Designed miniproteins, single chains, continued (2). Designs and how they scored, part 64

Each design is a single chain, and the fold is of that chain. pLDDT is the mean over its residues in the fold that is shown.

## One batch from the design tools (miniprotein)

Design m6349
Fold by ESMFold2-Fast:
Structure m6349 (fold): chain A 80 residues (1-80)
Amino acid sequence: SLEELLKKLEELSPEFAPLVRKLVEELLEALKAGDELSAGIYEGLLGIIRGVILLTEKNEESAEIIDELVELAKKEAAAA
């Protein structure tokens, strides 16, 4: 679930996890609303945070979790 992945991210990258949580929540709401522009912006910001984590923490598992969070948000929005 989104919450399980977010909890794992809090353990691996605690400095970035609150921002990722907010961006994932905003992405999910934008996708549910059909707001393609806002959804694209939030997905882009998540991609930037993913890159920063790889550069600063070298944590590939955190980067993979961000990819999974984006895909799961898209699946949850499509099911709504």
Scores: mean pLDDT 84

Design m6350
Fold by ESMFold2-Fast:
Structure m6350 (fold): chain A 62 residues (1-62)
Amino acid sequence: MIDEKEVAEALYRMALAIALKHMDKEEARKFVEEMLEKLAKENNLSEEEVERLRKEAEERLA
């Protein structure tokens, strides 16, 4: 069975990794924030799941 939330989290982490490699940190932060908002809405991510992913991005962008 495909876990849609797990796929969404994997896509977000991949997008974050690509952004960090190819973008300035400020551009990467804006890009991943917008991506997180889209994925959260499309895949019904909970507030806790969104906050966890946002924290992961902030740690990598620090």
Scores: mean pLDDT 79

Design m6351
Fold by ESMFold2-Fast:
Structure m6351 (fold): chain A 64 residues (1-64)
Amino acid sequence: SLLEEGQKALAAGKYEEAIRLYEEAIKQDPNNVEAWLNLSRAYKALGDEKKAAEYQAKANALAA
């Protein structure tokens, strides 16, 4: 699954690959909280705090 591939990329430090995979997962299911949360984590790892906060807020809104 795209989520499993994304998690493997994230664990391997392949943050740009993880972002691509999670963006594809969100295109398939925009209500997938895990995909939004992991996008936030990947951007945080890259130092993009603005995108990390934006995607974290999206994940939080969907989980509420």
Scores: mean pLDDT 85

Design m6352
Fold by ESMFold2-Fast:
Structure m6352 (fold): chain A 79 residues (1-79)
Amino acid sequence: DGEIEAARKVLEQLREEASTIKDEEMKKKILELLKKAEELLEQYSVASDEEKEKLRKELSKILQEIIDLIIKAFKKEGK
C-alpha cells in the first residue's frame, strides 16, 4: 500500500538523519522511538480498519516526537 511505503521512506530518512547525531544519548532515544514506529507500522499493515485508526494516530504522534528530537539535537550541535 502506498501509505505504508511512504511511511517506511520517512522512517528511513529519519534514521539516516539520526545516524549523524553526535549526542549518543539523544541518538539512542531517537533510535528507540524509530524502532517503536517501525513496530507500529508493521502492526498497521495487518490491522483491522478499526485498529488502523488508532495505530495511525499513535504513529503520527511518535513521528512528530522523532522529528522534534532530531531538530533539537541538530540545534544543540549548531546545525
Scores: mean pLDDT 81

Design m6353
Fold by ESMFold2-Fast:
Structure m6353 (fold): chain A 87 residues (1-87)
Amino acid sequence: MKPSDSAEKVADTAARALQAAGRPEAYVIGATSDKGLGLVVARSPELAEKIKELIEKGEKVSFDDAEVTGTIPENPKEIAERRVPAA
């Protein structure tokens, strides 16, 4: 994934990678800005919605059931959510 990729493309790429790795029932939230991109993997739709709300508010994302990759920007330009497709 590239810093110039859209949040939707970042989230879709991560969801496909998780599907290929056999990690079902996961949700991916991607957030992008001029300063970088971040990804969060959540295991439930409720957790995914909570994480998305926190990112939109510029709050810190920290959950035991979530994996964070990269740095979530404080002022994201784009936020996207994807469900990992069933294999």
Scores: mean pLDDT 70

Design m6354
Fold by ESMFold2-Fast:
Structure m6354 (fold): chain A 60 residues (1-60)
Amino acid sequence: MKTYVIDQPSPEKAIAYALMVIGDFPNATVKLSGLKLTVTAPDNEDLENFVKKLQEDAAK
């Protein structure tokens, strides 16, 4: 099990990405707290890459 925290610039974007994770990674558990998405899942390389991309986009 791995836990990822993704900081989002807006609540709307946080909700949109939470829905994308639920749709694309059905074994993931998603918790939204303000602007923070917490994703907990079995080890998954595709999910890890997706999370890294979201973090990079937020940093730009």
Scores: mean pLDDT 76

Design m6355
Fold by ESMFold2-Fast:
Structure m6355 (fold): chain A 58 residues (1-58)
Amino acid sequence: MEQLRLVRDEALKALAPLVKGDPEKEKLALALVEQHIAAGERNVATIVEKVKQALAQA
């Protein structure tokens, strides 16, 4: 649990500048980070890259 929390927190910290001031994008970014972690992804840079691409399409 501790390692998963750290991965989530670091990914959200890296994504914060992209979603700052938009509660809908913040919610979407959190959901996408959780989805990638649930799928077994543990690399923060990979999670951030995939979420950034998804946010650009949304």
Scores: mean pLDDT 79

Design m6356
Fold by ESMFold2-Fast:
Structure m6356 (fold): chain A 50 residues (1-50)
Amino acid sequence: HMEVEKLKREALEAARAGDEDRFVEAINRLQDLGYDVSEVVAEAAALRAA
């Protein structure tokens, strides 16, 4: 879904920017769509560590 790809990108951009509120909102929207967010969360954690 295009919406899933958009939300994944938004979550990762929020993680890079350190915007936790925006990140949480993107993750919640992905979960509402039935998407498994574990990969996005792991990738965001790696970005924060860099």
Scores: mean pLDDT 79

Design m6357
Fold by ESMFold2-Fast:
Structure m6357 (fold): chain A 73 residues (1-73)
Amino acid sequence: SSEELKQKIKELVLKQMRLIGLQAEIAVLERQIKNNGPVPKEEAERRIKELREEAKELEEEIKKLEEEIKKLE
């Protein structure tokens, strides 16, 4: 149905936006490590690991949702 397709597209957009946010935060933390920023290296590396794990899960969810959307088109 068109409504189901619309709902899945909304979910896809929100997940894509969150993934962009996670990637941006990772980039900022990596830059802080490289430039000896105020965040301790160990804390920054730990946070990057957590963010990358979340990003990987989100990428898998996005892929599944894209396949579901293709079936409804």
Scores: mean pLDDT 87

Design m6358
Fold by ESMFold2-Fast:
Structure m6358 (fold): chain A 71 residues (1-71)
Amino acid sequence: SKGKVVATLTLTVNGRTVRKEVTRDHEVGLKAPVAASATVEVDGREIEVGKVVEAEVTEETTYLEGEVTLE
């Protein structure tokens, strides 16, 4: 079976903070690397930022938080 992971990414770019929520499905029962990514526009360019967190996935929804700072 698959568990649902909701990851909240906090992105700080040029002094601005943006929060993005992403949802991923992962296999239940083992520790799994969970990748969360968001696209942010900075200075007219789209930048994809991502974070990988190791988490145990259950059939309940798992909530994770990640922070990325760009200068």
Scores: mean pLDDT 61

Design m6359
Fold by ESMFold2-Fast:
Structure m6359 (fold): chain A 60 residues (1-60)
Amino acid sequence: DDAARAAAQARAAAEAGDAAGAMSSKWEHGLVNSPEAGRAGVAAGAAGDAEAAAQYAEKG
């Protein structure tokens, strides 16, 4: 994985997915516990992981 490419995608995902960020927070606390929400949680989780990649890119 290219940190620069991942960081760019993470930034785009964060800006485009404000709702995804909020959903991710609810998902982590277990406030949403259903298979349908699981799919949204997977997408939000991927966005969260990409945000972490941006932090690593900043370090480098």
Scores: mean pLDDT 46

Design m6360
Fold by ESMFold2-Fast:
Structure m6360 (fold): chain A 56 residues (1-56)
Amino acid sequence: SMELGILQTVLGILRGAADFYDSLYERTGDPSYKEESERLREEARRLEEEIREMES
């Protein structure tokens, strides 16, 4: 469905943003970037669960 396609796109964006903050953490050692990456990973996990429920 179109809604599912939008959610999959948002999931990709969240994962990409988390990867970006992981890279910043590795480069800088600043724990705020790790915290932001972990927050985005949690949001992505919740969205992934919603997508899986929609596919069931």
Scores: mean pLDDT 87

Design m6361
Fold by ESMFold2-Fast:
Structure m6361 (fold): chain A 92 residues (1-92)
Amino acid sequence: GAEIQEAINALKDKAKEEGISVTVSVSGTTLTLTITTPSTEKQIALALNLMGLELEGFSVTLSLSGSTLTATITAPNEDDLLAAINHLQSIL
């Protein structure tokens, strides 16, 4: 819904402030994001946080290529997806 798009826009704005490039697409409860950062520590922290979502009922697929992390995340519902986007914003 509109709340998901607003959260995505907030995530993109936070990424710009942190010097991170982020692209996001959403289809239903599936989020695909590509994050580019020169910080290895940020990449590891993001990957660990995203993998942790599997314990909360999300399906997560991650790939790392150089400075780019690509994640496909499927939430059990839209509210959980919104919470995940807001959490991701907090750890950028």
Scores: mean pLDDT 81

Design m6362
Fold by ESMFold2-Fast:
Structure m6362 (fold): chain A 60 residues (1-60)
Amino acid sequence: SIDDQIDALLKEAKKIKEETDKKMNELEDNKDWKGLEEVKNKAEKEIEEIEKEIEKLEKE
């Protein structure tokens, strides 16, 4: 049960990271550094929240 929840969260984080990486690459190619930072910071916060939830589940 917990392992399944962790796996689902890991898959969600991976999907966010992959989608964000693609968008960041497009922004970098266009030299849109402000957009790149905004997208990166938002994704990092979302992924960090998921990682913290995984850590909490692992400790429980």
Scores: mean pLDDT 81

Design m6363
Fold by ESMFold2-Fast:
Structure m6363 (fold): chain A 61 residues (1-61)
Amino acid sequence: DEARELLRKLGLSEETIDRILDAFYNRDKELARRIISEAFEKKIEPEHQGFLITMGMAIAS
């Protein structure tokens, strides 16, 4: 599961990873973006957040 491994490398909690993956599975880009943004606050560059969402959505499709 490439999306899960990518999220783990970022140091996210298992609960947060599961929420993001659920959003990816449901193809809810806005929810995934919100969860990622909330989890990292301003600590992760917006460019990286967008990349994660795009990659996760592609993998979950």
Scores: mean pLDDT 68

Design m6364
Fold by ESMFold2-Fast:
Structure m6364 (fold): chain A 94 residues (1-94)
Amino acid sequence: GPALREAAERAVREAEEAAKYAEELAKSGKASISEAIGAALRGIGAAFETELLAERAVKAGELSEEEARELIERAREYAERAVKYALKAMELGK
């Protein structure tokens, strides 16, 4: 199967899960600074991993450049959400 494509898609899902976790931390109002930073870093890391894997998948012929761009954009949007909610969680946690 297209292993690099599947890996890139998994990295996008990890970015999405990081964003959801950061949102839950913000809604709780009880998050530690370490938990909030961890959620943001997980989102950022997953977005960078998506970019690297998507680029490799294009070179391997497993993704088109357009498909790769869409995966990268989605992962970056999730990373941005993770950072925004992590900052909110830190402000509410005092």
Scores: mean pLDDT 88

Design m6365
Fold by ESMFold2-Fast:
Structure m6365 (fold): chain A 94 residues (1-94)
Amino acid sequence: MTEEEKKELIEKENEYRQKALDFASEVRDARAAGHEEVARLYLKAVGYYSQAITDYGLAIENPEKYEEYKKSADENWKKGDEYRAQAERLRAAL
């Protein structure tokens, strides 16, 4: 991995981390509103996003296993998006 490639990957990891932190506010808002089921779905999404960020970091630190860790990160991010979409649909129906 080149230094430029590593820098780009670190910037992307930080971008994803910020998005996950911003989204975590939705968990707090749902709980404050008493929407426990919505809060649980958002919490699941945050959990998967957090795991994706961890796997992305591992991909950067382990160039020999980059493809494996990146694939895991992408799959976990997709699961996070699925739970977020479920939470958003449920919240809209309340």
Scores: mean pLDDT 79

Design m6366
Fold by ESMFold2-Fast:
Formats: sequence, C-alpha cells, structure tokens
Structure m6366 (fold): chain A 75 residues (1-75)
Amino acid sequence: DPDVVRQQEIFNRNAKRMEEIAKEAEEEGLDDAAKKIRELLSQGRAEFTKTGSAEPMEQALKESEKIYKEAKEKK
C-alpha cells in the first residue's frame, strides 16, 4: 500500500528531526524543554502505531520547534 509507505517515511523523517531537536536542547542545558519534546515524541510514536497517520507526529514536531525556540529565548 503506497499510502502506508508514504506515512511511514514522513513519520520517520519527522521523528528523526524531533530526536535532533531534543538532543540539541539537552546539549544546551534546556532540560525541561528536552524532556517535554521527548514526551511529545513518545506520544507521536504511540499515535502512529494506533492510527498509521504521520499527522500527529507532524503536529508534535511543530510544537517541539516552538518549545525549543521559546526555551532558547528564555534560557
């Protein structure tokens, strides 16, 4: 099923980007932000397993980018 393959590829790409953001936050000492991003990543993985849709992970990535940006500004 091409749609299943497409959703998996989008999910994998976005999950990898979230892992990168979480790692950057950890390296910068933004521990609360990193923890929240990892929670969102875990929730996104659970939703993908349940629905097969990459959309929750795409939304989680957008929220993670916002959390990271705000944490860097407040530091």
Scores: mean pLDDT 85

Design m6367
Fold by ESMFold2-Fast:
Structure m6367 (fold): chain A 72 residues (1-72)
Amino acid sequence: GREEIARAIGITLDGLGDALEAGLAGDEEAARAARKAAAKELKELAEKSTDPEAAAFAKRLAEKLEAAPIFK
């Protein structure tokens, strides 16, 4: 259970890091692509998860990455 939550956090941090690096370079297209890629991985993790809470958490992170470019 917690291992899957840790994996979801890792995917999110990697995706945000890539998006931040692209954003600092002024490449908004690459920043969006990085967020979308991380969101896709999170959705796949949620679909394959055996823990409903971990699946819901991963799906929520994916929705935030797709719907809001900046976490507020």
Scores: mean pLDDT 77

Design m6368
Fold by ESMFold2-Fast:
Structure m6368 (fold): chain A 82 residues (1-82)
Amino acid sequence: ITLEEIEKAYENLKGQLEKIREKVESPETTDEELKKLLESLERAKEELEELKKLVKEEEGQKIIEEAIKEVEELIEEIKEKL
């Protein structure tokens, strides 16, 4: 995996996290939907932690750490609402 691939994946992840945040902030979103989003985000965090172990580039590791932090913040926000 290359730094360029990591940057591209992070850009895509940011877009997905923004969509999830909109759903979390929506009054139409049910507790059942929030629980499903929570499970998906917890899996994403585990995958990012595994990816970080495979990345040799220090800059790539920093990008993955930022991604993990953003996922963790959203997980915490969902848990507060449940």
Scores: mean pLDDT 80

Design m6369
Fold by ESMFold2-Fast:
Structure m6369 (fold): chain A 63 residues (1-63)
Amino acid sequence: MEGALFRAVKDFEGKSPEELTLKEGELLLVLERREDGYLLVRSLATGRTGLVPEEVLEPAPEG
C-alpha cells in the first residue's frame, strides 16, 4: 500500500525501540498495515519510522 496520511488522535508512548512515541495531532504516513493491529508509519515531523497501534491514528483529510 502506498503511504496514506494519518493523524495521531492522542499521545502515545512507545515502550520498545521499534515503536514510535507520538503527540496528539502529529501527522504520519502509513507505510504498511500489519495483521496484528499495528501500523508501520513514518513521522512527517521527525522522519522516524516505527510501529504504532492502529487505534491511535485516524485518516487525515487532504482538503
Scores: mean pLDDT 77

Design m6370
Fold by ESMFold2-Fast:
Structure m6370 (fold): chain A 60 residues (1-60)
Amino acid sequence: MEEQENLRRMGLSAARGMAKELASDPELAEKLRELAEKAERDPERGVEYLQEALDLYEAY
């Protein structure tokens, strides 16, 4: 798998994983899920959405 596609897949997977882990906080989980959906729709920016998800997770 190409490096770029691998990073996009990892980003999407990580965002979904974080959303599930934070399911007890539906607002934060929803924001992470939205970022995962954006990464799926626009895979070229998957890495950017992963960074946003990490920022949200760290702020939590």
Scores: mean pLDDT 67

Design m6371
Fold by ESMFold2-Fast:
Structure m6371 (fold): chain A 67 residues (1-67)
Amino acid sequence: MSDEEIIEQFLERARASLLAAGVPEEVVEEAIRRAKEVIEKNKDLPLEERLELAQRVLLEAYLAYRD
């Protein structure tokens, strides 16, 4: 599986999870956009570290929405 396929699958799963948690679609799409930006900005890091950074962005977006 290519890095692009792994990233797309990760983001698709994250989108589904946030929607299932009751986060509005517009908030989810903004969180996904920010996660993609973090992945692109950190191209020099290994894929797993880039996904960890993206996961942190998604978690912070969820917590900000919840509060």
Scores: mean pLDDT 83

Design m6372
Fold by ESMFold2-Fast:
Structure m6372 (fold): chain A 68 residues (1-68)
Amino acid sequence: MEEYLEKGRKALDAGNYQEAVKYFEQALSEKPTAEVYTLLAKAYFRLGDVEKAKEYLDKAIELTKKQL
């Protein structure tokens, strides 16, 4: 999990948004967390896919409310 998150963040910082999505989706399949959904939303916003970004943000918010 942590390896995929780190690789995803590095790709996001480098502007490799498609690669960042790939790593974050692998992290998500291992353990779905609000952090991973937020990072996927950020990557999709950078790619211009506003609808997918909004959907992932909604999933992150839902998990945050469930854990509170």
Scores: mean pLDDT 80

Design m6373
Fold by ESMFold2-Fast:
Structure m6373 (fold): chain A 65 residues (1-65)
Amino acid sequence: MKSEAQKLLDEAKKAYEEGNYKRAFELAQRAVDLDPSNQEALDFLEKLAKELGVSPFAKPEEIKE
């Protein structure tokens, strides 16, 4: 079974593919918060933050869609 963090990461990737960047960012932050050792989740969050021009620690409301 997938961990809850992995499930959130999968949902974040799906939101990103659908163009829902704010939702993708929220879900990626939650995945990292649940499992800070999940390198895939951390890399995804950092990539998203860089693409959106925000900090990985930014609040999702700083992302406008």
Scores: mean pLDDT 78

Design m6374
Fold by ESMFold2-Fast:
Structure m6374 (fold): chain A 80 residues (1-80)
Amino acid sequence: KEEERKKEIEEAEKKAKEAVKRVLAGEDLENLPDEELLELAEAVGKALLAKVEEEGVLDVEEVKEKIKEELEKLKELLEK
């Protein structure tokens, strides 16, 4: 299942880029469905930070905090 792993990671990265676009456009991550947030949780941190840092350094802190909270919430929800 190594190919499925890479495929899932690549899809998660694409999802993260979509979320980055939404967050940067003023969309709230909390408005995203749990399933989408789950996939974003893995890649959103990297894709979002890289994009926000390049286009919106000021928003890096806010975006990181919001992602961290969403990521933690999804991770705990999944573990339970």
Scores: mean pLDDT 54

Design m6375
Fold by ESMFold2-Fast:
Structure m6375 (fold): chain A 79 residues (1-79)
Amino acid sequence: SKEEFLKEIEAGALLVAAATYLNVGKRAMERGDLDTAKEYYEKAIELAEKAIEVSKDNPTLRKAAQYLLEEAKKLLEEV
């Protein structure tokens, strides 16, 4: 349905945003900017959690969102 399609687009956009924030956080860690890394990892967690909610009926997108959430949480523990 159109509604399901729009939810897939929304989930995809949230996944791209979460991955982008995660990568910005990793770059901050590489230069020793722990405060920026923490902020971006926390934003990545929030976006990944939203992606999980939006993708409840799409197991592929939900699995991708869960992976990003786990990765972001793991990296946040390293800050």
Scores: mean pLDDT 88

Design m6376
Fold by ESMFold2-Fast:
Structure m6376 (fold): chain A 80 residues (1-80)
Amino acid sequence: SAAQLEQLKQQLQQSLLYNQQMTQQGRDVAIQVLTDSAQTADDTRQYLESLSSQFSSYGEMADALSEAAKQFRAMKQELE
């Protein structure tokens, strides 16, 4: 019947909206994780740079963390 077809269309529209909301929530969580990861990498880098005057290997690790932070920020920008 026409009524059954109209009800089916409404159910499909609701399912599509729910899927869109779940996708948006997933993206927001990913952006937050990438933001926090970049901040943690920067904080760790600053700490290791403060130690690099005693041990050259800490400077190399700090450089690696700087690159990691840049990659996390680039990934965040792609999701925004």
Scores: mean pLDDT 78

Design m6377
Fold by ESMFold2-Fast:
Structure m6377 (fold): chain A 92 residues (1-92)
Amino acid sequence: SKEALELETQAALDIMELAVLKNIADSYEKQGKVDEAKKFYEEAIKKGREALENYRKQLEESKDPAARQVLERAIKTIEEMIKEFEEKLKKL
């Protein structure tokens, strides 16, 4: 499915962006730079929520079973990442 392949590519890019933001935030946390760490975790949560809104909307509109499977997997992964980022923020 072309739709599934395009969604899988977009999800991989979005997830990679969230992972990069987390790595930057974790690096600042290890340096004791709490304010900088907070900014990057908050940016990761914001971008993750924007991606979730987009993927949930696409899931409501999609009739392609392969595309739906990719969207459900992306939603679950991003939800788990956001939860991790929120827990990190609570500890700062």
Scores: mean pLDDT 91

Design m6378
Fold by ESMFold2-Fast:
Structure m6378 (fold): chain A 91 residues (1-91)
Amino acid sequence: MSLEELEKQAEEAEKAGDNKKASDLYTAVASAYLSQGNYDKAIEYAEKALELDPNNYVAYIVLGEAYYYMGDYEKAKEYFDKANKILNDSK
């Protein structure tokens, strides 16, 4: 699936009111941009994912990695800590 097709599926899920599915799809979009080195787009889509599902710990991991690669280690640590908290609180 192309990145553009993935973005379209995320938008369609959001319009359908499936916030969890839309969040998961936007997280996949963010991860794809992260892999391309487009950290600004990775942050944008990961933040969109968290707006739809604030318990999406994978979106926090993507934010942490984006900030880490940008050299903002303080923000990276904050987002990784948030991801770990969600994972631990769900057990």
Scores: mean pLDDT 86

Design m6379
Fold by ESMFold2-Fast:
Structure m6379 (fold): chain A 65 residues (1-65)
Amino acid sequence: AKRILVVGADTEESARRGAELAKERFGADEVVLLVGASGEEALETARRLAEETGADVGVADATGL
């Protein structure tokens, strides 16, 4: 099944750093970056993606990295 990682962060640089680390460990096929989003917003986005696509969806919070 397709794997998607949703990364929430307060800045684009934090999101990129978190996404690279988590993508390698999670084995994600796609990464969705949410800049300026809360962890709750990232989790809701992940739930919607899982329902819409049937993918295995993970969430990471890179705020302050």
Scores: mean pLDDT 76

Design m6380
Fold by ESMFold2-Fast:
Structure m6380 (fold): chain A 57 residues (1-57)
Amino acid sequence: MSEEELEEARERIERIGVRGVVTNDIEGAIAEIRELQKKYPELEELAEKAIEALKKV
């Protein structure tokens, strides 16, 4: 996977997290991030940190 593709996926994870907080759909945001983690295993650590941050909201 290219660095550009990984960067776009990282930005998408951030956007999903923000949307989850704004819409008060934390569980839905976590589910979407986990689906991205399955498609991009290289982002596992980032996805896990984002999920933990959402759980603290």
Scores: mean pLDDT 78

Design m6381
Fold by ESMFold2-Fast:
Structure m6381 (fold): chain A 75 residues (1-75)
Amino acid sequence: SEREELIEAARKVAEAAIEEARRAAEEGDLETVRRLAEEARRAAEEARRMGLEEVAEILEEAAREIEEILREAEE
């Protein structure tokens, strides 16, 4: 179904964003990590407004992971 395809796409995007954030943090590019966290949060808010609860939850999880990566890198 289109909904299942959307959920799968959201998971792939979330995984890619987390991986990019980890790489950026390793390189000391904290601006990229911050941007990715903000983008994930905005995407989650958009999904929530569209009634895509599972997509929103996936993106919110990704945002939390990226925010944790940022917090660890800033210490």
Scores: mean pLDDT 87

Design m6382
Fold by ESMFold2-Fast:
Structure m6382 (fold): chain A 79 residues (1-79)
Amino acid sequence: MERARELLKKAKEALQNKDFDTAIKYAEEAVNEARRAGDLPLAAEAYTLLSQAYIGKGDIDKAREAANEAARLRAEVAK
């Protein structure tokens, strides 16, 4: 759990610095760690950052895919 949160923080910092490659790397690692921990809300946040990082790179198709996965996970945790 703590590892996923640390990776999410690093992804946010990289995104703020417009270091989109680093943001993608940390967001993907945060997704994997959150999923292993069963932390669906944290996985949704990580997918949201991944989507934003892909938008920054101009990869709209991957951004949309990540955003859809974040929305799906949020719908699951709202029940």
Scores: mean pLDDT 83

Design m6383
Fold by ESMFold2-Fast:
Structure m6383 (fold): chain A 64 residues (1-64)
Amino acid sequence: MEELRKELIEADKAGDVEKVTEYLEKMRPEIAKRAEERGLGTPEEVDALFERAIKSLKAIKEKE
């Protein structure tokens, strides 16, 4: 999982929106689990915020 975070950061720095979106989708279940463990929300609530973030990234890609 740490490797996916590193690849996500590198893709973001390179401006590769497609790779960023792909890695975010792969990390989604771990992010939801960790947020639940920390009491930051239910997995469903975290998942909804994650969906919104991915949708925003895809919209940016379409504008490019």
Scores: mean pLDDT 69

Design m6384
Fold by ESMFold2-Fast:
Structure m6384 (fold): chain A 61 residues (1-61)
Amino acid sequence: MKEAEELTNKAVEALKKGDFETAEKLGLEAAKLYVDAGDYEGLKKASERLAKALEEYLKKK
């Protein structure tokens, strides 16, 4: 899903910037698009990307 992927990419970029409010908003919008489409593999992949970006931000800064 192009739109959900774009939102996920923007959310990851916001996390790298430390903008957690924007990352949460965009991540939730992407998750809703995946769920509405029944694309649970896409949702899982997006969630893993966001979690990894957050962990790396906190550990490596």
Scores: mean pLDDT 81

Design m6386
Fold by ESMFold2-Fast:
Structure m6386 (fold): chain A 69 residues (1-69)
Amino acid sequence: MERRNELLRRATEIIDRLSPEARALALQLLSARSEEEIEELAERLRELGVPEEDVEVLVELARLELEER
């Protein structure tokens, strides 16, 4: 619970700093329904120049949401 809330807070800060295009991809990533979808969207964020450390936070949150089913 606490870990997800902390990641949500950090992800919100990251998303607020992103361009509109990267923000749309980040929101899709957080709604991903499979590990493959997460990896694909993460790669697109990297192609847009989003820092790796920011992508890692978004991926970790997306994986936690996927694990919650």
Scores: mean pLDDT 81

